# Designed miniproteins, single chains, part 38

Each design is a single chain, and the fold is of that chain. pLDDT is the mean over its residues in the fold that is shown.

## One batch from the design tools (miniprotein)

Design m1387
Fold by ESMFold2-Fast:
Structure m1387 (fold): chain A 85 residues (1-85)
Amino acid sequence: LSRKAVLLIVAARLLLVAARLSGDPADLRAAVEAAKEAARLAKEAGDEETLKEAVETLREIARAAEELGAEEVAEEARKAAEEAE
């Protein structure tokens, strides 16, 4: 298990919660970057379970971004999830 990737997923999920509470899309962009880095590290490590969690986190960020009207962030998160698969 890639420990750094797991911690980045936790950070991304905390940023997602912060964005939902504040309504500020800037927290969603930070969440996307954390989840993208987690997916990259998990893929490099061959950690399929952590990679799946990172992809699921990116999909959750995309949904939250759509709800907040942050279309650019939603597209970035969706593209990152597809590229990580």
Scores: mean pLDDT 83

Design m1388
Fold by ESMFold2-Fast:
Structure m1388 (fold): chain A 54 residues (1-54)
Amino acid sequence: DEAERYLREADDLEVNEGLRYKFINKKKLTPGSDEEKEAIKKEIEELRKKAEEA
């Protein structure tokens, strides 16, 4: 179920530093920047939205 995958990814991104770092590195963002905070927040919101739509 894709919805369950999106919800787990969102939760992991919120609480797991290693997964957040992997995301930041994939997007080539600077850790601690405003862009990093906004990108993580937006990704979590998009993942939760996708879970609701799936």
Scores: mean pLDDT 74

Design m1389
Fold by ESMFold2-Fast:
Structure m1389 (fold): chain A 58 residues (1-58)
Amino acid sequence: SSAAAEAREKEIEELERKAVRAYLEGDYDTAKAYLEKLAEMGYEEQARRGIATLEKEE
């Protein structure tokens, strides 16, 4: 349904925004935690790429 899809999309955007914010602030542990939550929601490939990037920055 469109309503369920919109709610899920908003939640994904919120988690991505929080991860990016933490990354820009140098809080890689917090950024990784948000990316892991994205993986739990079924976005494993996107989360895995993000985590790999954070590990290279650390």
Scores: mean pLDDT 74

Design m1390
Fold by ESMFold2-Fast:
Structure m1390 (fold): chain A 81 residues (1-81)
Amino acid sequence: MQSKEEIEREIDLVFLTLQIKNAAAEGDIEKALELADELASLPGVTDEEVVAALEAAAEAAEKAGKLEAAKELRKRAEEIK
């Protein structure tokens, strides 16, 4: 069973991913990339999870009509792969 601290870290992972998607949908590229760097700094987060979050955020940006944000987020995801 996970400790309270481990559960809290998993909750932070989910909420950071949602915050990245929200910033991307608003077209705030700088904020989305900053939050992605915070996600990457969390213990136990893999490059694959960061890439998945960036790709999901790029999709959210495209749906919101923020095409430049989507482009920059996909570019960052490719740099991590």
Scores: mean pLDDT 79

Design m1392
Fold by ESMFold2-Fast:
Structure m1392 (fold): chain A 61 residues (1-61)
Amino acid sequence: RADELLARGKQLYAEGRLEEAARLFSEAASLGNLEARANLIRVLVDLGRDDEAEALQRELN
């Protein structure tokens, strides 16, 4: 479920496994988890994928 994907993504992010964290946050966000969307934006910035982070931020507002 979205909450489980979010929790796992946070663990991977803490371990520096940013690409894997981004994948799980993306899956949780697609299920409607707003916290996962915020974490996805952050991890995309950390990965240098600023264009994708901006696109998600604009989708929110």
Scores: mean pLDDT 79

Design m1393
Fold by ESMFold2-Fast:
Structure m1393 (fold): chain A 66 residues (1-66)
Amino acid sequence: EEIDREVEFALLLIRYAIAKMAGDYEEAVRTAEEALRFVREHNGSPEDLAIAEDALAEARKKLAEA
């Protein structure tokens, strides 16, 4: 069950990375928001929370610059 949460979070981060590499910052923001929501709902680690928050902040900055 903990490993299932880790896998789900990793898949969300992979989707975020793919969207970011593709320059699809709308999708990157959506995926980062989903990752942050996932971490919050499943009481993820402070490290996972920071990763999700940083991803969302980066994606939002890139979207604003586009």
Scores: mean pLDDT 81

Design m1394
Fold by ESMFold2-Fast:
Structure m1394 (fold): chain A 72 residues (1-72)
Amino acid sequence: MPIDELEVDEALALMTLGIFKAHEPDDPLVQRAVAALEAGRRAEAYRLLAELAEEKGLKAVAELARRLAERE
């Protein structure tokens, strides 16, 4: 089964957001990113995830989330 780079990137981004939601549910950026994703605003959710990842020093995740936001 072909696994596209985009599919892997999306899975990693969504898992990272899920981890933040589970461990830091009161963080305003986490709340905004989750709300944007639930509202179907995927580009906004990925931009907020990139901001979160940069704040936490997760550079690779931040770059991945920025690429996903640009593709939406």
Scores: mean pLDDT 77

Design m1395
Fold by ESMFold2-Fast:
Structure m1395 (fold): chain A 58 residues (1-58)
Amino acid sequence: MEYEITISIPKDATEEQRKAAIDNAIKGLEAAGYKVKEISEKPEEVGDTLRYKIKVEK
């Protein structure tokens, strides 16, 4: 089955911090048995956060 997971990162986070948060989310999903298929390259801007969409399969 395919799912879409959203992660929210503060806009004031550095680019390095955003990348680390995404990398950690991927590792957590893979450890939980999900296969990461796709990550949105451009985040959606919502208030003071940036939302990244990750497509996963289990």
Scores: mean pLDDT 80

Design m1396
Fold by ESMFold2-Fast:
Structure m1396 (fold): chain A 82 residues (1-82)
Amino acid sequence: MSEKEKEARKLIIQAMQALSDGDYEKAVKLAEQARKIAEEAGNLRLQAMADRVLATAYEKMGDPEKAAEYQRRADELLAQAR
């Protein structure tokens, strides 16, 4: 696993913890950072994981339109990943 993939996974774990703690703004910030690093690493599954965290955070924050957008992105990325 590359250093970028390790950093992305670490950020996703921290974002999921922030979701569990009810800190949705922190979860969004961490997941956006993870998504960017996962994109740079070319890891579609890590990008999808970050997008799913974003979808959950926006759903909890009362933004169903953004939640639906990130959920669609995650589904598309997983369809591309073999």
Scores: mean pLDDT 87

Design m1397
Fold by ESMFold2-Fast:
Structure m1397 (fold): chain A 64 residues (1-64)
Amino acid sequence: MTRTVTVKSQGSGLELNVEVTSSGGVARGRNLVDGVEYLTAAVVADGAAGTFADEPATLARPAA
């Protein structure tokens, strides 16, 4: 099952919505702020019984 999780950057305090699958793993999000796209990657663990745990992500500009 796919679920949307909100991740907050510790540096800027910006909130980012990321899509997470029931298999856990790495969730990625994209946010557009003042015409600049920021990418973040959050490690999300799907615990037994479908509990999600995520870590605050650092927002960074997309790199080539």
Scores: mean pLDDT 46

Design m1398
Fold by ESMFold2-Fast:
Parts: C-alpha cells; sequence; structure tokens
Structure m1398 (fold): chain A 55 residues (1-55)
C-alpha cells in the first residue's frame, strides 16, 4: 500500500495552499523538488525549507 499512500500524499499536496507544507509532503514521497518548484522559491525560502526539514 505504499503506492496508495503516495496517492493520498499527492492529493494532500494539491489541497494545501502552503508551499512549505507541499514541499514537506514531496520529501515524504522521496522525490526531489522539480525544477519548476525550485524556481518558484527564492534562495532564502529554499534555505529556510532545508533547515526546517533537517530539524
Amino acid sequence: SEEERRKRLEEAIKKSSNYFFQLDLKEQLGEELDERTRKMLSPEELAAYREAVAA
């Protein structure tokens, strides 16, 4: 049911309006951030996200 869990996380990402929450869910899927998502974030926002995930 890992595939089923991934589908649920994808739906949660779509429903979320918070970028950092969406990134956290993508990390839980074991996926790297896509180029479009990285480009939408400032370097400062990306650094803040990395710190939050590392904590």
Scores: mean pLDDT 59

Design m1399
Fold by ESMFold2-Fast:
Structure m1399 (fold): chain A 65 residues (1-65)
Amino acid sequence: MKLSKEELDLEVEASLLVMEASIYRRQGDEEKARELLREAAELLRSSGRPEFIEEAERLEKEAEE
């Protein structure tokens, strides 16, 4: 397996959004956390890669509660 620069950048940005969502959730800001999870999922879906799409689906379910 290998990631292109574009795919790596996208994965890193999505990971940062997920980490930020985790922080907001711990602080009790569920609305902000879900917003960030949805944003991360959208980025991962835009990659077109099956593994990233699966992660996006998981994040979308988490954002739905």
Scores: mean pLDDT 77

Design m1400
Fold by ESMFold2-Fast:
Structure m1400 (fold): chain A 76 residues (1-76)
Amino acid sequence: SAAEQMRAEAEALLAYAREAGDREVLEQALRSLLAAARGARAAGDEEVARVALLAAAELARLLGDEELAARLEAEA
């Protein structure tokens, strides 16, 4: 399913970003997941958007942005 594919992609991106440990890599991963969530929501794919938003929230938390993380979790 599209949601399973998004979960696999999000998990891979999160693993890569964590291993890299660079702020720039974490920020780029966050932007990619936010773009994916926006695209999915525009297409009506709420499950795909939810998966992307939850992964984006985890990246926001790793960046120290607890307010953004909480907002993204609430939107999911």
Scores: mean pLDDT 84

Design m1401
Fold by ESMFold2-Fast:
Structure m1401 (fold): chain A 64 residues (1-64)
Amino acid sequence: SELEEEVRRLADEAVEAARRGDWEKAEELLRKARELADQTDNVKTHAYVVGAEIEVIGIRIDEE
């Protein structure tokens, strides 16, 4: 669905923001992705957001 596509886009943008060191934007985008994912009842979409959250955490830890 269009909503599921938007969630994936936000999650992808969050990972890219984290790669640039823009942690505030990454967290904002992940928050938005999670909020929208909660509206879909789609477990695959929720899993995608979780994957992006893990990726962002990994990038942040590597930078420390």
Scores: mean pLDDT 83

Design m1402
Fold by ESMFold2-Fast:
Structure m1402 (fold): chain A 96 residues (1-96)
Amino acid sequence: HMKFKITPVKPTEEIRNSPAYKEALEKYGEVAEVVAGLIQKVRDFGAKKGTLYLPPDYDLEKAREAVEILTKDSPLELTVKRAEKDYGAPYLEAEL
């Protein structure tokens, strides 16, 4: 059973035009953009669960709040954790 690392991509125009994305972006800025891109990748993969890893410069509470806003209409089981100190970029591990 393999875990896949997924790097963030810019959200699609459809996602950027959604009310949930606009709300999260207004409240959490770049954190909402990163989280939305990773959520879209989980959905594209068909995964039901995932873990989002954020480097030390990201606020984990804001990331968790952004996840709740962005998944309220279509739930996903996402856990937000701190990335290891030598991994300087956000990433997602998806579980199929």
Scores: mean pLDDT 73

Design m1403
Fold by ESMFold2-Fast:
Structure m1403 (fold): chain A 118 residues (1-118)
Amino acid sequence: MVELTESGGGTVAEGGSLTLSSKISGVDFANSLISWWRQKPGEPLEFVASIDPSTGKTWYSEDVKGRATISADVSKNTAYLNLSNLKKEDTATYYSVVSSGGKPPVFAFGQGVQVTVV
């Protein structure tokens, strides 16, 4: 069974920073694609960032480019999203997502972590 255990949400002042983490089990972490997505109040789910831990290759939404850094620690099976220079518009529930082409293929969301910018 695949599990994503998320942490690092909370309330932060505008202009501040925080780091979200997701510890992922039940899947081949090193050969999975790991993403962060967010849902702002009253808005659809939107992409934030992705990482391929096997290559270190990363992808970012234009809305967060220069303000977000995604990283992965394969030894801990943990992905991180560092958010900096936060704006009130960054207030959202943030979800880690894992995608693996294994047998069977896996696509799973974490429970979500709330980020509130005041």
Scores: mean pLDDT 86

Design m1404
Fold by ESMFold2-Fast:
Structure m1404 (fold): chain A 62 residues (1-62)
Amino acid sequence: MQENIARLVGLKIRAIGALLDGNKEEVEEVIKELEELAKELEKTDPELAEEYRRTAEEIRKM
């Protein structure tokens, strides 16, 4: 299993925890990390980069 998939899952878990705790600062940090990783991944795995961006958008809407 690719490291980038495991990282995405970890970031989703971190975001859920931050949302449950009302920690807006940590939620924003997770969104920024997802967006930066998406930019890097678009060079090697554009489909996974799109999944990262979609995840960031979902978190932002919560």
Scores: mean pLDDT 80

Design m1405
Fold by ESMFold2-Fast:
Structure m1405 (fold): chain A 75 residues (1-75)
Amino acid sequence: MEEIEELKRKAEEALEKGDYETALEYAEKLIELGAYEEALRLLMELQRKIANEDVPVELVSRLVGLTLRAIGGIL
């Protein structure tokens, strides 16, 4: 739990700073630890933040891929 909580905290800090690449990296680490619900929650928040921003297609592709992995882990 401590590692999951630490990753969540760092991801939230990255989102607050607009560092979406770093937030995606922490979401991937949460998935690797089996924290699928936590990762999905983070990815949904990231999606909301980028909805009105011009972001690279690569970032959107990674977001979609990680979201599918998180959902697959839950189901």
Scores: mean pLDDT 80

Design m1406
Fold by ESMFold2-Fast:
Structure m1406 (fold): chain A 103 residues (1-103)
Amino acid sequence: MLRVERLERTVRVGDLTVRITVLRIEGEREELLVLVEVYDAAGRLVAQFGIVLDTTGRSPEEVLAELRARLAAYLDTELPDLSEAQREALLAAVEAAVREMLA
């Protein structure tokens, strides 16, 4: 039987609004789906990316390391003009949401 848990967070990163959705799917395998949506000051969607993480048999630290690496790659591609402070704030916010789901 599948079990699905959902967590949503909205954070501000400068003038950007970041909506983070984390789904934890538990069944034959354990997976996290992380959806990140980035909106500008006018409320326009400027970036959207989804990350699927297999958590089966993995420590929270291993899952968070893969999340950070993949999320950093997406930010470098989709939002290359972010300042280092904005980039780190966005990474930290997504990691915090995933860490909360894994707890």
Scores: mean pLDDT 83

Design m1407
Fold by ESMFold2-Fast:
Structure m1407 (fold): chain A 101 residues (1-101)
Amino acid sequence: MEEEFEKLKKEAIEALRTAVEILRQSPDPAAQELAREMEKIIEKIENSKDPEEFVKLLDEAISRLLAFLQAHPDLDPETQARLREIVSRLARIAKKLRELL
């Protein structure tokens, strides 16, 4: 269980770091702000030992990314597709984590 938790944590951090990289390439101030919020979530995940807290942080990240995509329909299609893929990855990690609880 501990090994699976650390693996899911690593995968989530990797996905979130990719989202930050994508968002920081955008000149949109809202994308830059979301990148900072994602970096804060990464830090909280890295420092968390609580699987329930980890699920809540993943749900927060997913919610924030989806809200951003909904608020920015004119966002570059490539960026939209990449961020939606990150949301899908985070949702799979959250589902797998819930199976361990």
Scores: mean pLDDT 85

Design m1408
Fold by ESMFold2-Fast:
Structure m1408 (fold): chain A 118 residues (1-118)
Amino acid sequence: SKADEYLNKEDYESAIKEYEKEIAANPDNAEAWNNLGRAYLKAGKYEEAIEAYEKAIALNPDNIEAWINLAKAYEKMGKYEKAAEYYRKAAELYEKMGMYGLAEKYYEKAKEMEEKAK
């Protein structure tokens, strides 16, 4: 899409505007919400990224990428307890899908965040 072209060129402001147009046309598009979140995250707009990822997850709770990105947004804000919670959720979903190596990676990320929260 045009939004993906802007995201790939690191033109995050233009990517945000194009994803907002996609969402205005179809507000139930979980992928568009996740991509809007990614554009906000790359632009350093962490609170807006969180809102977009929460909407993506509400529409598709099995979107592991959205859970990981939600955790990254909280991590960048220094909210390590929330980051740990959402990395753990991503790990649980990978485990459910039989992807044990990726599950271990995100369980380790959750533990790292828990240590930083102290």
Scores: mean pLDDT 89

Design m1409
Fold by ESMFold2-Fast:
Structure m1409 (fold): chain A 71 residues (1-71)
Amino acid sequence: AEKEYEEGVKLREEGKLEEAEEHYKKAIELDPNYAQAYYLLAKVLKELGKEEEAKKYALKAHKITEEEAAA
């Protein structure tokens, strides 16, 4: 999960937003509670103009972080 996340960060820095999206999605598939991957996926989706999808993933990230903070 972390390897996919780090590769996504690198790709986003290179401006390869679509490839970054794929790697962040793989990270959350491997670890569905990876809040940081959801946050960065939302940022990439927003940069790609996919605002509704970005909102969906941002909401999931907030839910995960709130649940973790409550535990």
Scores: mean pLDDT 77

Design m1410
Fold by ESMFold2-Fast:
Structure m1410 (fold): chain A 55 residues (1-55)
Amino acid sequence: MTKEDVEKAAKERGLELLDRKIEVDGEKIYLVKSPGVDYEKVEKLIKEAEELAKK
């Protein structure tokens, strides 16, 4: 799955794509910004998820 595919899907759902990704077991997961979501809170969750993925 390409970044362009994720951007298109996010745009169709009215979401903004975050310029961030998480790698879990070799898979790349792209994150989207939803209306009403605090960006600082999302960034904290991204860091926590990355630490968990590193095992």
Scores: mean pLDDT 64

Design m1411
Fold by ESMFold2-Fast:
Structure m1411 (fold): chain A 62 residues (1-62)
Amino acid sequence: TLREANELLMEAMKKAGEAVAKGDYKGAAEILREAARQLEGLDPELAKRLEEDAKVLEKKAE
């Protein structure tokens, strides 16, 4: 449901933001990818956006 998608997104964004604040870009990317997988059946456009954000974070981790 939209509520479940929102709760998953909010929790993932909070955890990913904490990882980024610590310089853990790889961890942040993994958090966003996992959220994207969970959201794929609920909101495919949001899932695609999170996957794109994860790729950007992975590039920063290199």
Scores: mean pLDDT 81

Design m1412
Fold by ESMFold2-Fast:
Structure m1412 (fold): chain A 76 residues (1-76)
Amino acid sequence: SAEVERLLKEIKELAEKTIEAIKNGDLEKAEEYLREMERKLRELAATASRAEIDAAKPTIEKLINEILAELKKYEK
């Protein structure tokens, strides 16, 4: 649906902002973006059909893994 497509776009944009904040050492901003991303993920789960969730899962997993990889670089 158009709503699911909008939510996925917003989640991707928030993931990109989170990664940028981590790269800049702004962990407070990164946490704020992560909280907003979590809120959008919950909204997606409530709105999307199982088929839409199954289709979105690889993209969401990739975004989460990219955030985790960036956090790991910062920790070192």
Scores: mean pLDDT 84

Design m1413
Fold by ESMFold2-Fast:
Structure m1413 (fold): chain A 115 residues (1-115)
Amino acid sequence: NLLEEIEEILKKALEEKLSFFDIFEKVSSKLVEYGEKNGPYAQYLALKAIQRIGELVGEVGRRLRELLDQGASPEEIERAREELKKEFAEKVLEIVKEFLEEVEKNKDKKVEIDV
């Protein structure tokens, strides 16, 4: 079950303090694998989900850089990083749920343009 695998990755990421990039790589790998097993349309949807998660990584990077530019202390940056990681995990889980719902709704679709 993809959702359970993603939930496990996110749980371990919070416990083991994995980087946003490590979380992105682990989640993206699972989405690619799921897409490949479920056909070309699921693969397309997986790539779209990965793109959305990549955009979230970029947003987190921008917010942390803004704190650094404002002269935030190492302690303030670490607190912000942990809060952003929790928000990131919640948003990633939402993206994966939406991906799975879209795959289920389109399970009979092929990579064919309906004429």
Scores: mean pLDDT 82

Design m1414
Fold by ESMFold2-Fast:
Structure m1414 (fold): chain A 68 residues (1-68)
Amino acid sequence: GPEEERLEELTRELAKLIEEEAKKKFPDAKITVEIKGPTEVKVEIEYKGKKYVLEGTPVEVAEKLLEL
């Protein structure tokens, strides 16, 4: 319904913000952001030979990103 469509759109917008923050935190890293569901995202960061994979809600992934 319209509520599900709105949640999916908010998840897409939050995923964009997470990608921007990841790019700021890891300059020149290979960053891939994938929408896994209406409220779930996956972020892969390849930086200096290490690969980090963060999955969960946008808030959970943002918190995990800040802890790196």
Scores: mean pLDDT 82

Design m1415
Fold by ESMFold2-Fast:
Structure m1415 (fold): chain A 75 residues (1-75)
Amino acid sequence: STLEEVRELVEKALEALEKGDAEKALEYLRKAIESTSDPFIIEELEAAMELIKKGDLEKAKELLRSLRTFIDQAL
């Protein structure tokens, strides 16, 4: 399932952010966007990438945790 792939990539992005690796987190989120056609999921992933680029890592993590929960409810 493409949703399972997105979920795995979001988890990897969260792990990268916990380690302070913003570049690796952005790489995983770009792959997640490429793995889905869901406009809501894409918009949330793009919002998280913008927060990471601004250095707002705590808000990015909160947004990604919420998105992970949303995906888990759909699986």
Scores: mean pLDDT 87

Design m1416
Fold by ESMFold2-Fast:
Structure m1416 (fold): chain A 86 residues (1-86)
Amino acid sequence: SRVEEETRGAAELLDRGARGMEELARQTADNPRAQQLYLQAAEVLRRGRDEVLRDPERAGEIGTRAWEEAYRLRKQAEEEVARARA
């Protein structure tokens, strides 16, 4: 029960993160490079969500790696946006 609730919570956070990345991608349609990086970050988070649900015992490890990779992609997207506005 607790593990199932914690796993569901982790999966919901990853899904919410993916939706946030997809929204950022929609807002950066004028910058294809940044848009693609945000979409890649969303995909990483969605795959993390699916993997967490398949392997609840490794949810913490899976979630951490998904968030770290998504963060790297998001930072790259933000740098591309900053470069285009300079």
Scores: mean pLDDT 87

Design m1417
Fold by ESMFold2-Fast:
Structure m1417 (fold): chain A 57 residues (1-57)
Amino acid sequence: LIDEAFELAGEGSRAAKEGDLETAIEKFEQAAKLAEQAGARSLAREARMAVERLKKE
């Protein structure tokens, strides 16, 4: 769960850098869900903040 959450967050970050905001949001949302299930609150918070930031664009 934690490893998958980190991988998804990394994919989201890459998509955001490439300008693929839709994919980035989707990946960060998945990362947040997995991080929450794993009890990784910091990762879940960071992923949610990334989603909010991308949606404002």
Scores: mean pLDDT 78

Design m1418
Fold by ESMFold2-Fast:
Structure m1418 (fold): chain A 83 residues (1-83)
Amino acid sequence: MSARELLKKAEELLKEGKYGEAGVLAGEAAELAAREGDFELARRALELAVEAVKKATGEQLPGAIGGVLRAIGALFEAGARDA
């Protein structure tokens, strides 16, 4: 599954109200996009994970938060690599 495919599935899950799953897939999309050098896609995936956190409640919140942390970590590592 490509970073774009993961982001598309995350967007669909967000529309369905599955915020925890949306956050997890957005985090994975950000990691793949950053590895591919597609920082615009990685940043878009981070924004989706943040939206998931804003809308998540209770049981969905850990997955959404995890997605944001993965996306931030991926962008940070990619920035350090390209120095």
Scores: mean pLDDT 81

Design m1419
Fold by ESMFold2-Fast:
Structure m1419 (fold): chain A 79 residues (1-79)
Amino acid sequence: EAKKLLAKGLEALHNGDYEKAIEYFEKALALDPKNVKAWTLLGYAYYKLKEYEKAREYVEKALAIDPNNESAKALLEKI
């Protein structure tokens, strides 16, 4: 389920395993492509890997769904 995959991604992110976090968030988005939190967290994982262009792309996808999302806006300012 998307919620369980999102939780596993967050656990991987907390452990510094950004590549595993990306895998879980991509799987969550395959099940629920309008999940703003998953798009934002995918962008954050790429930001931690210093993949700033990918981070920006995924944060912009989150903002396309929810233009007022505070977490996505805050992350975009760091990129």
Scores: mean pLDDT 88

Design m1420
Fold by ESMFold2-Fast:
Structure m1420 (fold): chain A 131 residues (1-131)
Amino acid sequence: GYSVRVLQLAALVAARLLAHDPELRAKYNLEGQKALDLLRALERRIEELEKTLSEEEIRLAYAIAAVAVGREGWVQRELGLKEFPEVPADLAEFLRRVAEEAVRRVGLGELTPEEGVELIIREVEAYAAAS
């Protein structure tokens, strides 16, 4: 199994990738200052987690995130990864669901950006504890 911190980083990176998606931004009204504030909150938590992880764990988390949201080509270009891990379908679906739920709920004004980040952290902790 993956470490909780690797999965937390993967989910936050997945949310960051989805928050940059023009179709999802339009679908969930994630625009202007709200989009900027969410991306800022995600980046702060990503930076905090990266300080606690090795370079290999960071690369693994980004690879998992890319697989979960269908952005393998981006990670291959940016990180030079030639091989992606086999992410279990249930884990990939879970990570995408949690990341998209955070983006949706922040976009629709149901959560603040900071609450969206905390939703991701708590959902991943609960998933890891049940696994």
Scores: mean pLDDT 85

Design m1421
Fold by ESMFold2-Fast:
Structure m1421 (fold): chain A 66 residues (1-66)
Amino acid sequence: AEKILQEAVEKAPTARTKWLLTEALKATEHKSAEEALNGALQLARSLDDEEAVRALEEVRKRIEEE
């Protein structure tokens, strides 16, 4: 899960998406990757950043398929 998050940070389409994914990756030290991503998704939605929401949803789906 952490490896998927790290790859997603490297491939992030926008600076905001990269920041949100980096915060999620840091949060995995104290939370599951799924919980960390859900937090980042809530933040992306509160910022009304549809591109970030879409990118984070794709990463979450990939972790769920692992």
Scores: mean pLDDT 78

Design m1422
Fold by ESMFold2-Fast:
Structure m1422 (fold): chain A 65 residues (1-65)
Amino acid sequence: SMEELIEEAERKIRELLAQGESMGEASNKTLEELKKKGASDAQAAKAVGEALRRIMREKAAEQKA
C-alpha cells in the first residue's frame, strides 16, 4: 500500500541522513529502492515526499522551542 511505501521511505531516508547524506542524495537513493520493490515512479516520488515531511516534523518536535 501507499502507507507502507511511505513508512519504508521514511525509515530509509532517516538512515541515510544519519550517515551524513544530503536530503537530495537520501531522497534519490530511497526513490530507487522503492522502485526496485515494485513502486511506480509516481508512487515512489509521492512516498519519498511524504516521508520527508514526516521526518522533518519529527525532527522539529525533538527541538524544544
Scores: mean pLDDT 81

